# Designed miniproteins, single chains, continued (2): the designs that were tried, part 72

Each design is a single chain, and the fold is of that chain. pLDDT is the mean over its residues in the fold that is shown.

## One batch from the design tools (miniprotein)

Design m6495
Fold by ESMFold2-Fast:
Structure m6495 (fold): chain A 101 residues (1-101)
Amino acid sequence: KAAEEAAKAGQEAAKSGTVAAKAAKGKGAVPAVGGAVGALGGAVGAEIAAKKGDAKKAAEEAQQAAENAELAAKAAGTKEAEEAAKKAQEAAEKARKAAAE
């Protein structure tokens, strides 16, 4: 359960990063894409850890993905990207608490 929740949180962060990368224009475009790539990397890490049954590592990877998604949202500067990043952060926090129990 906890490992699966962490993998889902990583997926939400990757989606959030994609929203930010698509919304970003001009000077924000490169940092938003960089954050989106980081979020995808964390999502993959969470998935791999979840498949190994390592809920703590999956939650840690999901948290890193959410942080990268937030960086992408800040670079994009859109309300949609900020809301998506907030959802990803909440999902990562929930996964972290589940892994700690």
Scores: mean pLDDT 80

Design m6496
Fold by ESMFold2-Fast:
Structure m6496 (fold): chain A 59 residues (1-59)
Amino acid sequence: MRKITAAEGAAGLRQALAAGRPATPAGVGDGLHEATGVPRLSEEEGRAAGSAALTGRDQ
């Protein structure tokens, strides 16, 4: 299984916001699926991706 990078999380968040949706874990998950073509994430996975995007730190 692949780790989702901060850049992928940021892309998902941007897609959700561009669609006029709130920056929620569900919105980030849908945005990531559309932006990266990965399978739709669970709420927990979407939340983790959103947190990575918001911190802007890739460690």
Scores: mean pLDDT 56

Design m6497
Fold by ESMFold2-Fast:
Structure m6497 (fold): chain A 87 residues (1-87)
Amino acid sequence: MVRKEVEEKMKEVKKVYEEAKEEVETSEEPSPEPLREAAKKAEELIKYLDEVGFEKGLGGPRDLEYKKEAEKIYKESKEEAEKIEKE
């Protein structure tokens, strides 16, 4: 079922993102690597949604919501990782 596969992928993206945010919040010298991993997982989900639903405009509203959430995580993770790398 496409919907359950999207939900499982989103769950994984959120888990990696939460772990990355904990690293940034709790570490004195946070590593950008967890944030880069979260961005990578979000990008993979975005690509999956584009491949499955591109011609159908990503189908239903829930698929569009998941894509927007993944795009938000990708953008936020990438921006935060770049800030850590630049000091």
Scores: mean pLDDT 74

Design m6498
Fold by ESMFold2-Fast:
Structure m6498 (fold): chain A 70 residues (1-70)
Amino acid sequence: SKEEEIRRLYEEAKEALLAGDDEAAIEQIRRMKEYGKLALPYIERLGVLAHLLGREEVVEEAVRVAKELR
């Protein structure tokens, strides 16, 4: 399902953040964007996690994509 794929991408993005791989986290956020508004709650949650971890570049991308999905 689309939700299962979004959740997989979210888990991969979370793993990338914990590993310090901001580029991989950003790539997963961009892939999640292709699923539209269904991905919005996961992208917002990832943005919060990135903020707590001090990953400014990932926060910026998550906020940008969330605004586009509206």
Scores: mean pLDDT 87

Design m6499
Fold by ESMFold2-Fast:
Structure m6499 (fold): chain A 85 residues (1-85)
Amino acid sequence: MEELKKLVKETVEKIVEIAEKHLSPRDVAYLRRLAEAVVKIADTPGTTKENIKAGVKQLRDAARRLGLEEAVKIADETIKKIDEF
């Protein structure tokens, strides 16, 4: 569980960094809110791997709609790694 939480936190930090380089402050704030929600899911007692994966997928889909292809790729790689846990 701790390794999975670390992976998720590193993933959301990378996605937010990409957003800060490419998006408006408003769109960064939106994506950061989704990222914070994913971290909260991962830190919730009794959370499942499936719940964490769903959160990362939501963040990926938002990044895709905002044109952040690099962030989408990072999220997809993390989703694959979650399946290995």
Scores: mean pLDDT 83

Design m6500
Fold by ESMFold2-Fast:
Structure m6500 (fold): chain A 60 residues (1-60)
Amino acid sequence: LQAEIDQLKQQYQQAKEQGNDDEARRLQDQISQLLIELMQQQGADPDIIALAQAVLRASS
């Protein structure tokens, strides 16, 4: 999961450098989803996970 996040972060930087704002936004959303999943796997508080999901949904 962390390796996938790192890969997407690299792709996000590349998209930003290319000025591809639509792709950068899509990658940002994917990274956020994987971060929420990583927090779940690490035993993070469900309320914190729910808050992170709500923020992501509101920014979509």
Scores: mean pLDDT 74

Design m6501
Fold by ESMFold2-Fast:
Structure m6501 (fold): chain A 66 residues (1-66)
Amino acid sequence: KASDLAGKSLDEQIEIEKKLGRKELVEILNKIKELLKNKSKYKPDELLAKVDELVAQYIDELEKLE
């Protein structure tokens, strides 16, 4: 299932960021993971908006490191 694939990819990325010592990125990715874990508690539009916000935060933090 797509949700299972996304979850595994997210777990791999969290592990990479942990090894690199990027605590802020780890926190953002963990927040995305928790939203996906609780997806049934949200309307599709609300879930997408929350995920998009966290993805934008993750990209912003990555840009600060480059």
Scores: mean pLDDT 75

Design m6502
Fold by ESMFold2-Fast:
Structure m6502 (fold): chain A 74 residues (1-74)
Amino acid sequence: GMDGRAAANASARLAKTSPEEGSKYAGPGVAMAASQYGAMGGWATGRLAEETSRDEGTRRGGAQAAHYAEKAGG
């Protein structure tokens, strides 16, 4: 959905300006925003984790996003 993509773009932009803050938002914040799209929420949060950081952000964002996607029933 549009909101999920908008959240992903916003978090990716934040990660480019402040990688530490971007990594935090790549997990919980974007997972929350994208969860309203159900199955698509998991995909959107995964994509955002890739945009944040290949090392720290992907590990932290990916694990957190997967956890929230699972709880959302994706």
Scores: mean pLDDT 48

Design m6503
Fold by ESMFold2-Fast:
Structure m6503 (fold): chain A 65 residues (1-65)
Amino acid sequence: RENLWREYDATWEDILRNLVLGVLRGSGVSEDVRERAKEVIDRLLKEGKAEKIVSEVDKIIEESK
């Protein structure tokens, strides 16, 4: 748990996606919203802008409420 990033076999990208999608599920968002979040995460990861992922997911959650 302390070193989840180092001891996990999954890529850091997969770990980040799973955490973000978990938050979205907890917020009771629709499947369409989760699909949008997945697309945005994938795009930002390809651009190397992981910092933007948190901001974009926050916006998606706010818009879904």
Scores: mean pLDDT 66

Design m6504
Fold by ESMFold2-Fast:
Structure m6504 (fold): chain A 88 residues (1-88)
Amino acid sequence: SLKEKGLENQKKILDDLYATLRELFGEEEAKRVLDKIKNGEITKEEAQRLFDALEAAGRREDLATLSYLFEKNGNKEAVEAIVEREKK
């Protein structure tokens, strides 16, 4: 079903983002970041740092995934950081 394919795609997207974060920041920091995203705890400053690192690494698909996860999990300050970045 379309819902089953959606779940499979979400898992792959999350796995890809985790792999990228692990490469850029290490395993411990990657897990910390994902936990904060799930809890809606990413600050505006943390969001900007993550965006800058992913952009510098050319990880454009991971940027889109990160934006989606911030909104989905209620990272309000992180979503505001995205909006401000778009105005630049």
Scores: mean pLDDT 78

Design m6505
Fold by ESMFold2-Fast:
Structure m6505 (fold): chain A 99 residues (1-99)
Amino acid sequence: DEFAAGLRASAPAPRPLTPEEIEAEQKIIDKYKDEGLKKGLSEDDVRGIAKLVARIVTAKTPFDKEIQLSLLRMYISTLPKELRPAAREIAEKALKDLE
């Protein structure tokens, strides 16, 4: 408790998804899951992308949006190099559809 209180880091703590984020995540999964699977992404990869895109579009501050964008880029970088273009395409389409 004292350790957490002593940290003045601006990095957001992990938190559960809000109902708005859950709804946005599900819409992305429903629309892009089949496309992602056809391109070689797993269901978990599509869900990971959907969760991060949902957090980006529901972000209330420019700072939070930038943090979520950085997390999305990091997540895509953990995927096999052959799947990264498909992951980026789905993320970009989902961002445009929900903004």
Scores: mean pLDDT 75

Design m6506
Fold by ESMFold2-Fast:
Structure m6506 (fold): chain A 58 residues (1-58)
Amino acid sequence: MTLEQLIAAIRQHAADLIAQIQAQFAGSTPEQQALAQQKIAETQALMEATIAALRAAA
């Protein structure tokens, strides 16, 4: 597996998790929507940090 294939897999897993969060909170209260947005932001930040660390180590 190449570095770019690993990065693509990480991005796909993050996208799948974000889609699941969005689906679970569809039609929920504003407070639950705010929590969903926070969890999406945390997932995106973790993905970017992981990709940056992998590229720095390459």
Scores: mean pLDDT 83

Design m6507
Fold by ESMFold2-Fast:
Structure m6507 (fold): chain A 59 residues (1-59)
Amino acid sequence: MSAAELQAEVIALGEELERLGATEVAARAKRAARDFPDDRTVLLAGIAELRRAIEELRA
């Protein structure tokens, strides 16, 4: 995935996590993706964290 595609994925997962009620975690991850849109390490870490949080809330 390109950095732009990774950023879009963080934003999409953040929106999903906000819908599940974890607003603070989602807001921080979305902010990091906006502040560091070209940092692949930050974006991949954000995706992993958001996916884990979504799985925990849905379990």
Scores: mean pLDDT 81

Design m6508
Fold by ESMFold2-Fast:
Structure m6508 (fold): chain A 96 residues (1-96)
Amino acid sequence: MEPVSPVARELGRELADRLQLGEEVAAGTISPEEAKERALALGYSKEAAEYLGKAQEAVQKGDLETALRYAEKAAELGALGGTVAAVELRRQLIAQ
């Protein structure tokens, strides 16, 4: 078996971190400030990070429809975490 290249390993880790951020936003398990800081650390735009923070705040308030709208806005800006959060928030809304 050929060893995984260092670049492929790093990209896989970055992808996992981006997916995890979206899941944590949808679950409401992190603060809005932490969601924004982690989004910026992952290289998302400032605007996408602001939307992920707003989505997190809406989840913590129990406003899942508003949270979904903000997650969709982050996804439109190319944030994978926004796409993941939107999918999980839609699942939560359907389950109600």
Scores: mean pLDDT 80

Design m6509
Fold by ESMFold2-Fast:
Structure m6509 (fold): chain A 57 residues (1-57)
Amino acid sequence: DIQEKVELGVQLLLLGKGTLEVSEEEVRLVARSVGISPSTLRRALREEIERRRAEEE
């Protein structure tokens, strides 16, 4: 399921981080690891970051 892979990828990129800063290299590595495109993961990550910032802002 693509949606499950996307959610796992976003969780892996943000897990244990005290900041919402993620490098392009981390996105590429995690996308490869979970079997989705980097562009798909990057879009989902951006949406999750915007959601969290809106809640804290």
Scores: mean pLDDT 75

Design m6510
Fold by ESMFold2-Fast:
Structure m6510 (fold): chain A 80 residues (1-80)
Amino acid sequence: AKKTTLKVEVSHPDPEVEKELQEYADRIQKEMDEAAKPNESLEERIARAQKMANALLDKMKELGVEDKTIVTATTEVVEV
């Protein structure tokens, strides 16, 4: 069986801003995990990641840091 892992990382030149954005991302992810239904599908996980990305974009716009903020989403696919 194939296993897919999604990782979201935030990078910013200012360490304080990077930490704040990463903590915000972690909070949103925790809330989504608590709301997740038992037997969550891959499609539901992808939709959750999309919602998280939109929330991060909104936060970056509020802080005025979108110009220098880089959000990297990495998908790890393990072949069996």
Scores: mean pLDDT 68

Design m6511
Fold by ESMFold2-Fast:
Structure m6511 (fold): chain A 98 residues (1-98)
Amino acid sequence: SKAVAEAFETGKNYDRDSVAYFIAQGDIDGAVEAITGVGLGLADIMEAVGYPFTTVLEVKIANLKGALEALENDPSVPGEVIDAVKSLLAQYEAELAA
């Protein structure tokens, strides 16, 4: 539960300056990476060192939920960026349910 809580807070505290930079360049993929990359990268390290598959997915899901909570309060972020983050969340939730 601690790793899940920390992943949520990491997602919620994405680098808004980096996101704004990529949005200004029209780089939607760069903006999504700026929102998700730290939290998902940490989850990938957890997988590489042998954490259970379900734990890794729960960490990814928590990170993306934290990011989406912050994105709901950031009107500068385009819908395409928000939709991309939602699609990633739906993918990992489907994997956890399988």
Scores: mean pLDDT 86

Design m6512
Fold by ESMFold2-Fast:
Structure m6512 (fold): chain A 95 residues (1-95)
Amino acid sequence: LSAEKVRELGKAIVDVLEKTKDAKKAAEQAKEIAEKFGLKAEVEEFETEEGKVYVVIAELFGKKVGIAVASEDPRLNELGIGITRAFWEKLAELL
């Protein structure tokens, strides 16, 4: 992946997480976006005391990496979107 493609992909993923009200649908749409960019991706679900958290896992450079985080809890969802944004911004810097 080039820095340009990483920036495009990261922006598309963050945008869908910000615009999609349903956390599960947001994660599923982020997975679909990653797949359109040629990545193999899956959605993992886990329960917390505050609600369900969805993590999109993709294979990047031969490693399984969390590329998007969404949650049913509004505060955890804001944190997840922040982590998602920071991840893609940092990855683009390193390329």
Scores: mean pLDDT 87

Design m6513
Fold by ESMFold2-Fast:
Structure m6513 (fold): chain A 59 residues (1-59)
Amino acid sequence: RITSLAEAARLPISTVMALIKKFKAKTSYTKASLRDPSAKRAILGALILEYGLEAVAAF
């Protein structure tokens, strides 16, 4: 269960991409931007905001 954005920054790019695809998040998130931990945190934060922490944590 993802309870902090600090943990989100440590997730592999492949895991973040899988979450984006699963939840059909905005396609504005590029693979290149996911190399940055800050970008990964922002993306996961946006997913949590839109779908709720429980849904994102259920990966």
Scores: mean pLDDT 63

Design m6514
Fold by ESMFold2-Fast:
Structure m6514 (fold): chain A 68 residues (1-68)
Amino acid sequence: TDKQQAEDNIKKAQDALDTLKKRGADPKVIAEIQKMIDEAKKYYDNGDYKKAAKTAKEAYDRASNTVL
């Protein structure tokens, strides 16, 4: 379901961000990705699961492409 995809994408994005935090990534980059995750969670809370899933995927992609 769109809801399950949003939940999965948000979790993956948060896990990726937590890995960057643990590895000492730039605080500015961490803040930018956190803002994207927070926006995804806001869409989720409003029942917009498609936008939540898309925004969370963008946050995950940003985190995964971050070089330390």
Scores: mean pLDDT 86

Design m6515
Fold by ESMFold2-Fast:
Structure m6515 (fold): chain A 68 residues (1-68)
Amino acid sequence: AHLTDTELKLREIFAKQLKKAIEDIDINASFSELGGDSITSLELVAAARSEGLELEEKDVMELDNVEK
């Protein structure tokens, strides 16, 4: 309920790129825990930018650090 529009859109992109159901994507889970790697992070950045989001690879990597 407290997700921003950007976080909701990122969750949709994560689900699509990681081939998981959207409900299986916890925005608070680390990118690595969701099965992401460096190649997937680049694909997520490209997908997010195609959807109009100003996402950088560093933002995806920062999600891993927040969980620690």
Scores: mean pLDDT 64

Design m6516
Fold by ESMFold2-Fast:
Structure m6516 (fold): chain A 93 residues (1-93)
Amino acid sequence: SAVEKALEQARENFKKMGLELDEELLEEIARRIQEELGMPPVAAYQVATEILLEGKKKGLEREEVLKLAEERIEEIKPELEEALKAGETFHQP
């Protein structure tokens, strides 16, 4: 599974940094990214992993990491909206 590979990559990245991976928080952030941004699971897990790594490096608590995720989603959302608007004006056939 592509999601299993993304999760394995997250585990490896956290292990290399000597940080503990909160897999439940990773899944929650990845799910939120998928719901809010419509990203594929693999891309959502990659973005979620980056957010979690940044939060852990900064010594942030779970709630602070979730706020960081919300800020990141809000940053990405207008970029995706612009990309969709540029690539497809609106509506399918």
Scores: mean pLDDT 76

Design m6517
Fold by ESMFold2-Fast:
Structure m6517 (fold): chain A 84 residues (1-84)
Amino acid sequence: SSYKEGIMSSGKAMAESILADDPSAEELAKEVLEKAKEGVEKGPEVAIEKAKEMLKKGVELGLSPASLINGVGMLTEALLWERS
């Protein structure tokens, strides 16, 4: 549904923002995309868990506000999907 598309879109935007800030951060960007994909495949509870995990990691790594807001986008879409 549209929530799965929203999670993937926000995950891609977070990955693109990470790479725009640091082109060498390809593994981290790939991890964001893999976690977003795992969430949409396994269901909203897993999508929430994976979005929270990536946000926590992003804060610990000192990612930009632009990268973090896209991570919040993933979490928001996952929460809306759980409640729908």
Scores: mean pLDDT 87

Design m6518
Fold by ESMFold2-Fast:
Structure m6518 (fold): chain A 75 residues (1-75)
Amino acid sequence: SEIEEVIREGVEKIKEAVDAGDLDKARQYMLEMADRLVSLGVDPYKARLAAHTAGVLIAGGASVEEAVKKALEVL
C-alpha cells in the first residue's frame, strides 16, 4: 500500500531525528508525513493524528514496526 509506504518512510525519518536528539526535525518529519497522507486522499484530521501517534510512540522508545502499526490503526 502506498499509504503504508509513506507511513513507514515517515516513521524511519522521525526515529532518525529522535535518535539524533533533534526534536524540531522530528516534528518537521511528522508534518511532512501528514501532508503526504493528505495528498494520497487521507482525511486531514486522521493524517495528523496518525503522524502524531507515530511521533509520540517513537519518542517513547517504540519500534518502527509498532509505530507503523499504530499509525495505520488510526486511519
Scores: mean pLDDT 90

Design m6519
Fold by ESMFold2-Fast:
Structure m6519 (fold): chain A 65 residues (1-65)
Amino acid sequence: MLEEKYKELEAQAEDLKAFAEEMIKTFLRHKPKEEQEEYIKLSNQGIDNVLEYRKKLLEEEAKKA
């Protein structure tokens, strides 16, 4: 079902966001917290854009079937 696929994609996106946040905090640990938060924000925005595109592809495939 599309709902199951959406939950799977959303869970993957959340895992990726958590991983990216940890990596950014590790690599930029010597930078101000404000700068780290800006990088995390940009990373999350990119992940959300990919998630929306993948959801769109799933809906288009479902319409063809």
Scores: mean pLDDT 81

Design m6520
Fold by ESMFold2-Fast:
Structure m6520 (fold): chain A 78 residues (1-78)
Amino acid sequence: MQPLPLLDALRKAGLPDDAPALVPVIDADGTVHTLESDEPVARIIAQLEEQGKATLRGRWLEDGRRVTVTVDRDGRLV
């Protein structure tokens, strides 16, 4: 079963526009990691809609390491 596209997953979460986003990120081998984003959910949605990609700054929920990643509308690393 394919995961929901990131854009659809963020919309479905129903978070307030100013809420910090927990973002599923899919790496090159198909493993899903969760990123605690510094950016509010509305800004991430806007980037994905406008550009087809979003640059996310945050920390991995699993290990707390800070990172900057670019993802497409499906949440895959670009």
Scores: mean pLDDT 75

Design m6521
Fold by ESMFold2-Fast:
Structure m6521 (fold): chain A 106 residues (1-106)
Amino acid sequence: LASVLVETGKPEEAIKVAEEIIKRAKNPDSLERAIAYLVRGHAYFKLGKYEEAIKDYEKAIEIFQKNPLAPKSLIAEAYRILADAYEKLGETSKAQEYRKKADELE
């Protein structure tokens, strides 16, 4: 649902849905909460709010790294989007670092 809202050009609604999931998550390190952070970050990215997107992507990565069952492909995807957000802010060195981290996971 939240990913569909972002995809269909309703990022503001995706943010609201993700915020509700984050608030209701019983386990703070759950994959559900991490995915909600990715969805909200992606919505912020679509809105041009790159600093907010970065913070949410970093939170998602932190949770994924604490969960041994988290697919490495999700972490790699989060690193790529994080790199894109840093590039939008002119942080080219950080963008290159995170792209390298994504490549190392695949």
Scores: mean pLDDT 79

Design m6522
Fold by ESMFold2-Fast:
Structure m6522 (fold): chain A 57 residues (1-57)
Amino acid sequence: SELDEVIAQSEQGTGSKLSEEERKAIERALAQAKEYAARGERASPPGGNFRKAAPPP
């Protein structure tokens, strides 16, 4: 599963076991990204937009 792969990558990057809290955070983030892609039009790549949306001038 995609979620399992993301968790494995994170653990491999840090070189240590993820806490249950961190694992859940990754799970939520992944689910959220999928929901956005499914609901909205893919106008912008979701993987590249980690910045906060700028408020109107």
Scores: mean pLDDT 65

Design m6523
Fold by ESMFold2-Fast:
Structure m6523 (fold): chain A 108 residues (1-108)
Amino acid sequence: SMEESEKKKKELLDGIEKLINYHKENSPSELEAAQNIYDILIDLIASMLGVEKEEVEEKLETEEGREEIKKKLTENLMTIYGLEEELAEELADYIINLILKSKEIIKK
């Protein structure tokens, strides 16, 4: 149901946010926090999609590759976690945007 899907999305989101906050609080710098968050989220996507970490990193460099990762991650969230398509897409976008934000901090 949509209500069960919303609850599952919230559980996954809360888990991700808790992980991010842990690294923000326990890292000696914003740069190191961003590096840790980037690494963990790339590993998460690679694990969920059954691909190598390098493949995820390479695809996220282009708009086309980001759209491909978003679609695959959305499908995984629907199939494995039982999320409705809209909620799965929102969560996939959230995760990808966190990676891109972390990468921006790392490259400054």
Scores: mean pLDDT 85

Design m6524
Fold by ESMFold2-Fast:
Structure m6524 (fold): chain A 60 residues (1-60)
Amino acid sequence: SIEEYLNELEKKRKELEKKMSKTQADLVITLENMARIYEKEDKEKAEFYKSLAEALVKSV
């Protein structure tokens, strides 16, 4: 459900904010959300956005 998805996003944001800036956490969440949007439509785009999110997490 949408409510469950929003709760998961909030928890993930809080976890990311423990190890990186709020701006970086927002970018990671945005990129992961883009990956989910493309997951069933375009796997290559989904993996691209997922890789960008992983790179941001690694850069911290």
Scores: mean pLDDT 79

Design m6525
Fold by ESMFold2-Fast:
Structure m6525 (fold): chain A 78 residues (1-78)
Amino acid sequence: EIKEELERVRNSKDVEEVEEEAKEVVEAASKVLSPDNTETLESAAKVLVRSVEQGRITPEQAAEALERLVEELLREEE
């Protein structure tokens, strides 16, 4: 379950921690997603990490965006 990985992104204290924990979300999701959907999630995660780095969004907002995208991609795998 990716909920624990998403909570780690949400609770991240700096950009390096957001990047590491977002990578763990992608790795956990890759076990249940197709390669194409995993690539989509990885690309989105990189954009979200960049947005946190630029101060445009918080780690909490990045975690929420990742959770929403994972839910959409999992629905596509059904």
Scores: mean pLDDT 82

Design m6526
Fold by ESMFold2-Fast:
Parts: sequence; C-alpha cells; structure tokens
Structure m6526 (fold): chain A 79 residues (1-79)
Amino acid sequence: MEERIDLEVEIALVEIGVAVLKISARHHPENREKELKAAEEVSKLVQQARDALDAGDFETARKLIEEAVKKYREAVKEL
C-alpha cells in the first residue's frame, strides 16, 4: 500500500512537470513544438507507468517513471 502511494505521488509530480511544459509552450511560441512533443512523450510514459502500477508491476512502474523524469529533464535543458 505505502509503496503504491509513493509511486502515485511520483507520477503526480511528473504530471505537474507536463503541465509546466504545456504552460511554457503557450508563452514561448518559438519552443512550442519541442515542448509539446516532450509533454506528449512524457505523458505516454506516465500512462504506461499507471498501467504497470494498476497491474501490480511496481518494478516496471518505477522504471517508466524514471524514464519520464529523464525525458522531462532533457526537454527543460533545451529551453
């Protein structure tokens, strides 16, 4: 239960990061395509992590969350 809650919190934090990328894209048209593509890729990984978590595959969920965080950080570096 507690491990599931920890993973759910990590997913929520990554979803906040996706929202930040989408907000930034509205204010910086020059970066919009790159930021929206990054938001889409990170959102896909988050959905896969949620699916793994719902299946009880906590190891796969963690790996997907880590990949989502890595993609988010790479996207922010290009800004």
Scores: mean pLDDT 81

Design m6527
Fold by ESMFold2-Fast:
Structure m6527 (fold): chain A 99 residues (1-99)
Amino acid sequence: SLLEDARKLGEESAEYIKEGKLSKGASLYTAAGILLSAASIEGTPEADVLQTRKDMLLKLKDAIREAKEKGLIDDDLAEEELKRIDALIEQIDAQLAKL
């Protein structure tokens, strides 16, 4: 399914990000996002799409923290991305609360 394929790409993305391979990780994360959008268009329940996006963002957050701790990515870049991810998770939680 599109939702399962999105999860797999999100997991691969996190793995590359943990290794400091930001371009590859970002590419896979973008592809996963496209599949989530397609799943929504094809009638996957909004709660399932939002929960999957949240789960992917939490894994991405952990991957960025790990890459930062290993010195594989710039600290300022990591902090900026973590702040952006936290804001996105807050938006998703607000949307889930309305369902």
Scores: mean pLDDT 89

Design m6528
Fold by ESMFold2-Fast:
Structure m6528 (fold): chain A 86 residues (1-86)
Amino acid sequence: GGVSQALAQLNQARGYVRHGRFSTARRLVRQARDQIRTGTGSRDDFQNAIRAGRQVRDIARRRGDRTTRRYARQAIDEGQRRLDSM
C-alpha cells in the first residue's frame, strides 16, 4: 500500500495543474512524495508512480507552477531511489 495511492494522487494532481488549481495540486504531490518515500508497492507501482511524477513535472513546467514542479521532482527522485533498492 501507499505507492499505488500515490499514483492516484499524482494523476489527480496533473488534472489540477492543467486547470490552474495549483494549491490543490501541490498538496497532492507532497502527499504522493511522502507515500512513495515510506510506502510499500510492487516494482510496477514504483515505475508507474515515477512516470506519473514526470507527467506532473512537465505540465507544471509548462504552466509555470515552480512549487508543484519541485515537489514532482522530489517524488520522482524518491521513487527512483526505492526502485533501485529493489
Scores: mean pLDDT 90

Design m6529
Fold by ESMFold2-Fast:
Structure m6529 (fold): chain A 62 residues (1-62)
Amino acid sequence: SAAEARALAEALSASLTPENVAEVAARLRQKLPTREQRELAFEVLSARHPELAAELRRLLLG
């Protein structure tokens, strides 16, 4: 659900680093099977980590 996608992204945002972004994105892809859910996660994570926005877009929506 949208609420679950947002909650998961918010929880993962606190531990997100450039070193673990690929692992975090892989977990999000596994737990959020629809593009709409991944777009919600991308919006949350890119707002809090704008420096990782391009990488997050590629990994979650590419």
Scores: mean pLDDT 86

Design m6530
Fold by ESMFold2-Fast:
Structure m6530 (fold): chain A 76 residues (1-76)
Amino acid sequence: MMLSEEEIKELLAETQELLRKLLESSDQAARDRALEIAREIDEAAQLYRDGKISKEEFVKLLKEKLKELKRLVESV
């Protein structure tokens, strides 16, 4: 399946919005986990830009992290 750059940008934008909501939470554990997820996404984005992982691998990681962020938002 061919993924557009727009789909990647939309996934990143949704991820950033969920991270913003979690960082505004009074739950320190949720904030700490959100920061860890943000670091993991940044590292994966760098690997993708460096050609060390495929677009498909990067999108899979983004979807997995987005799903985890949604669960965290529902838990706070």
Scores: mean pLDDT 80

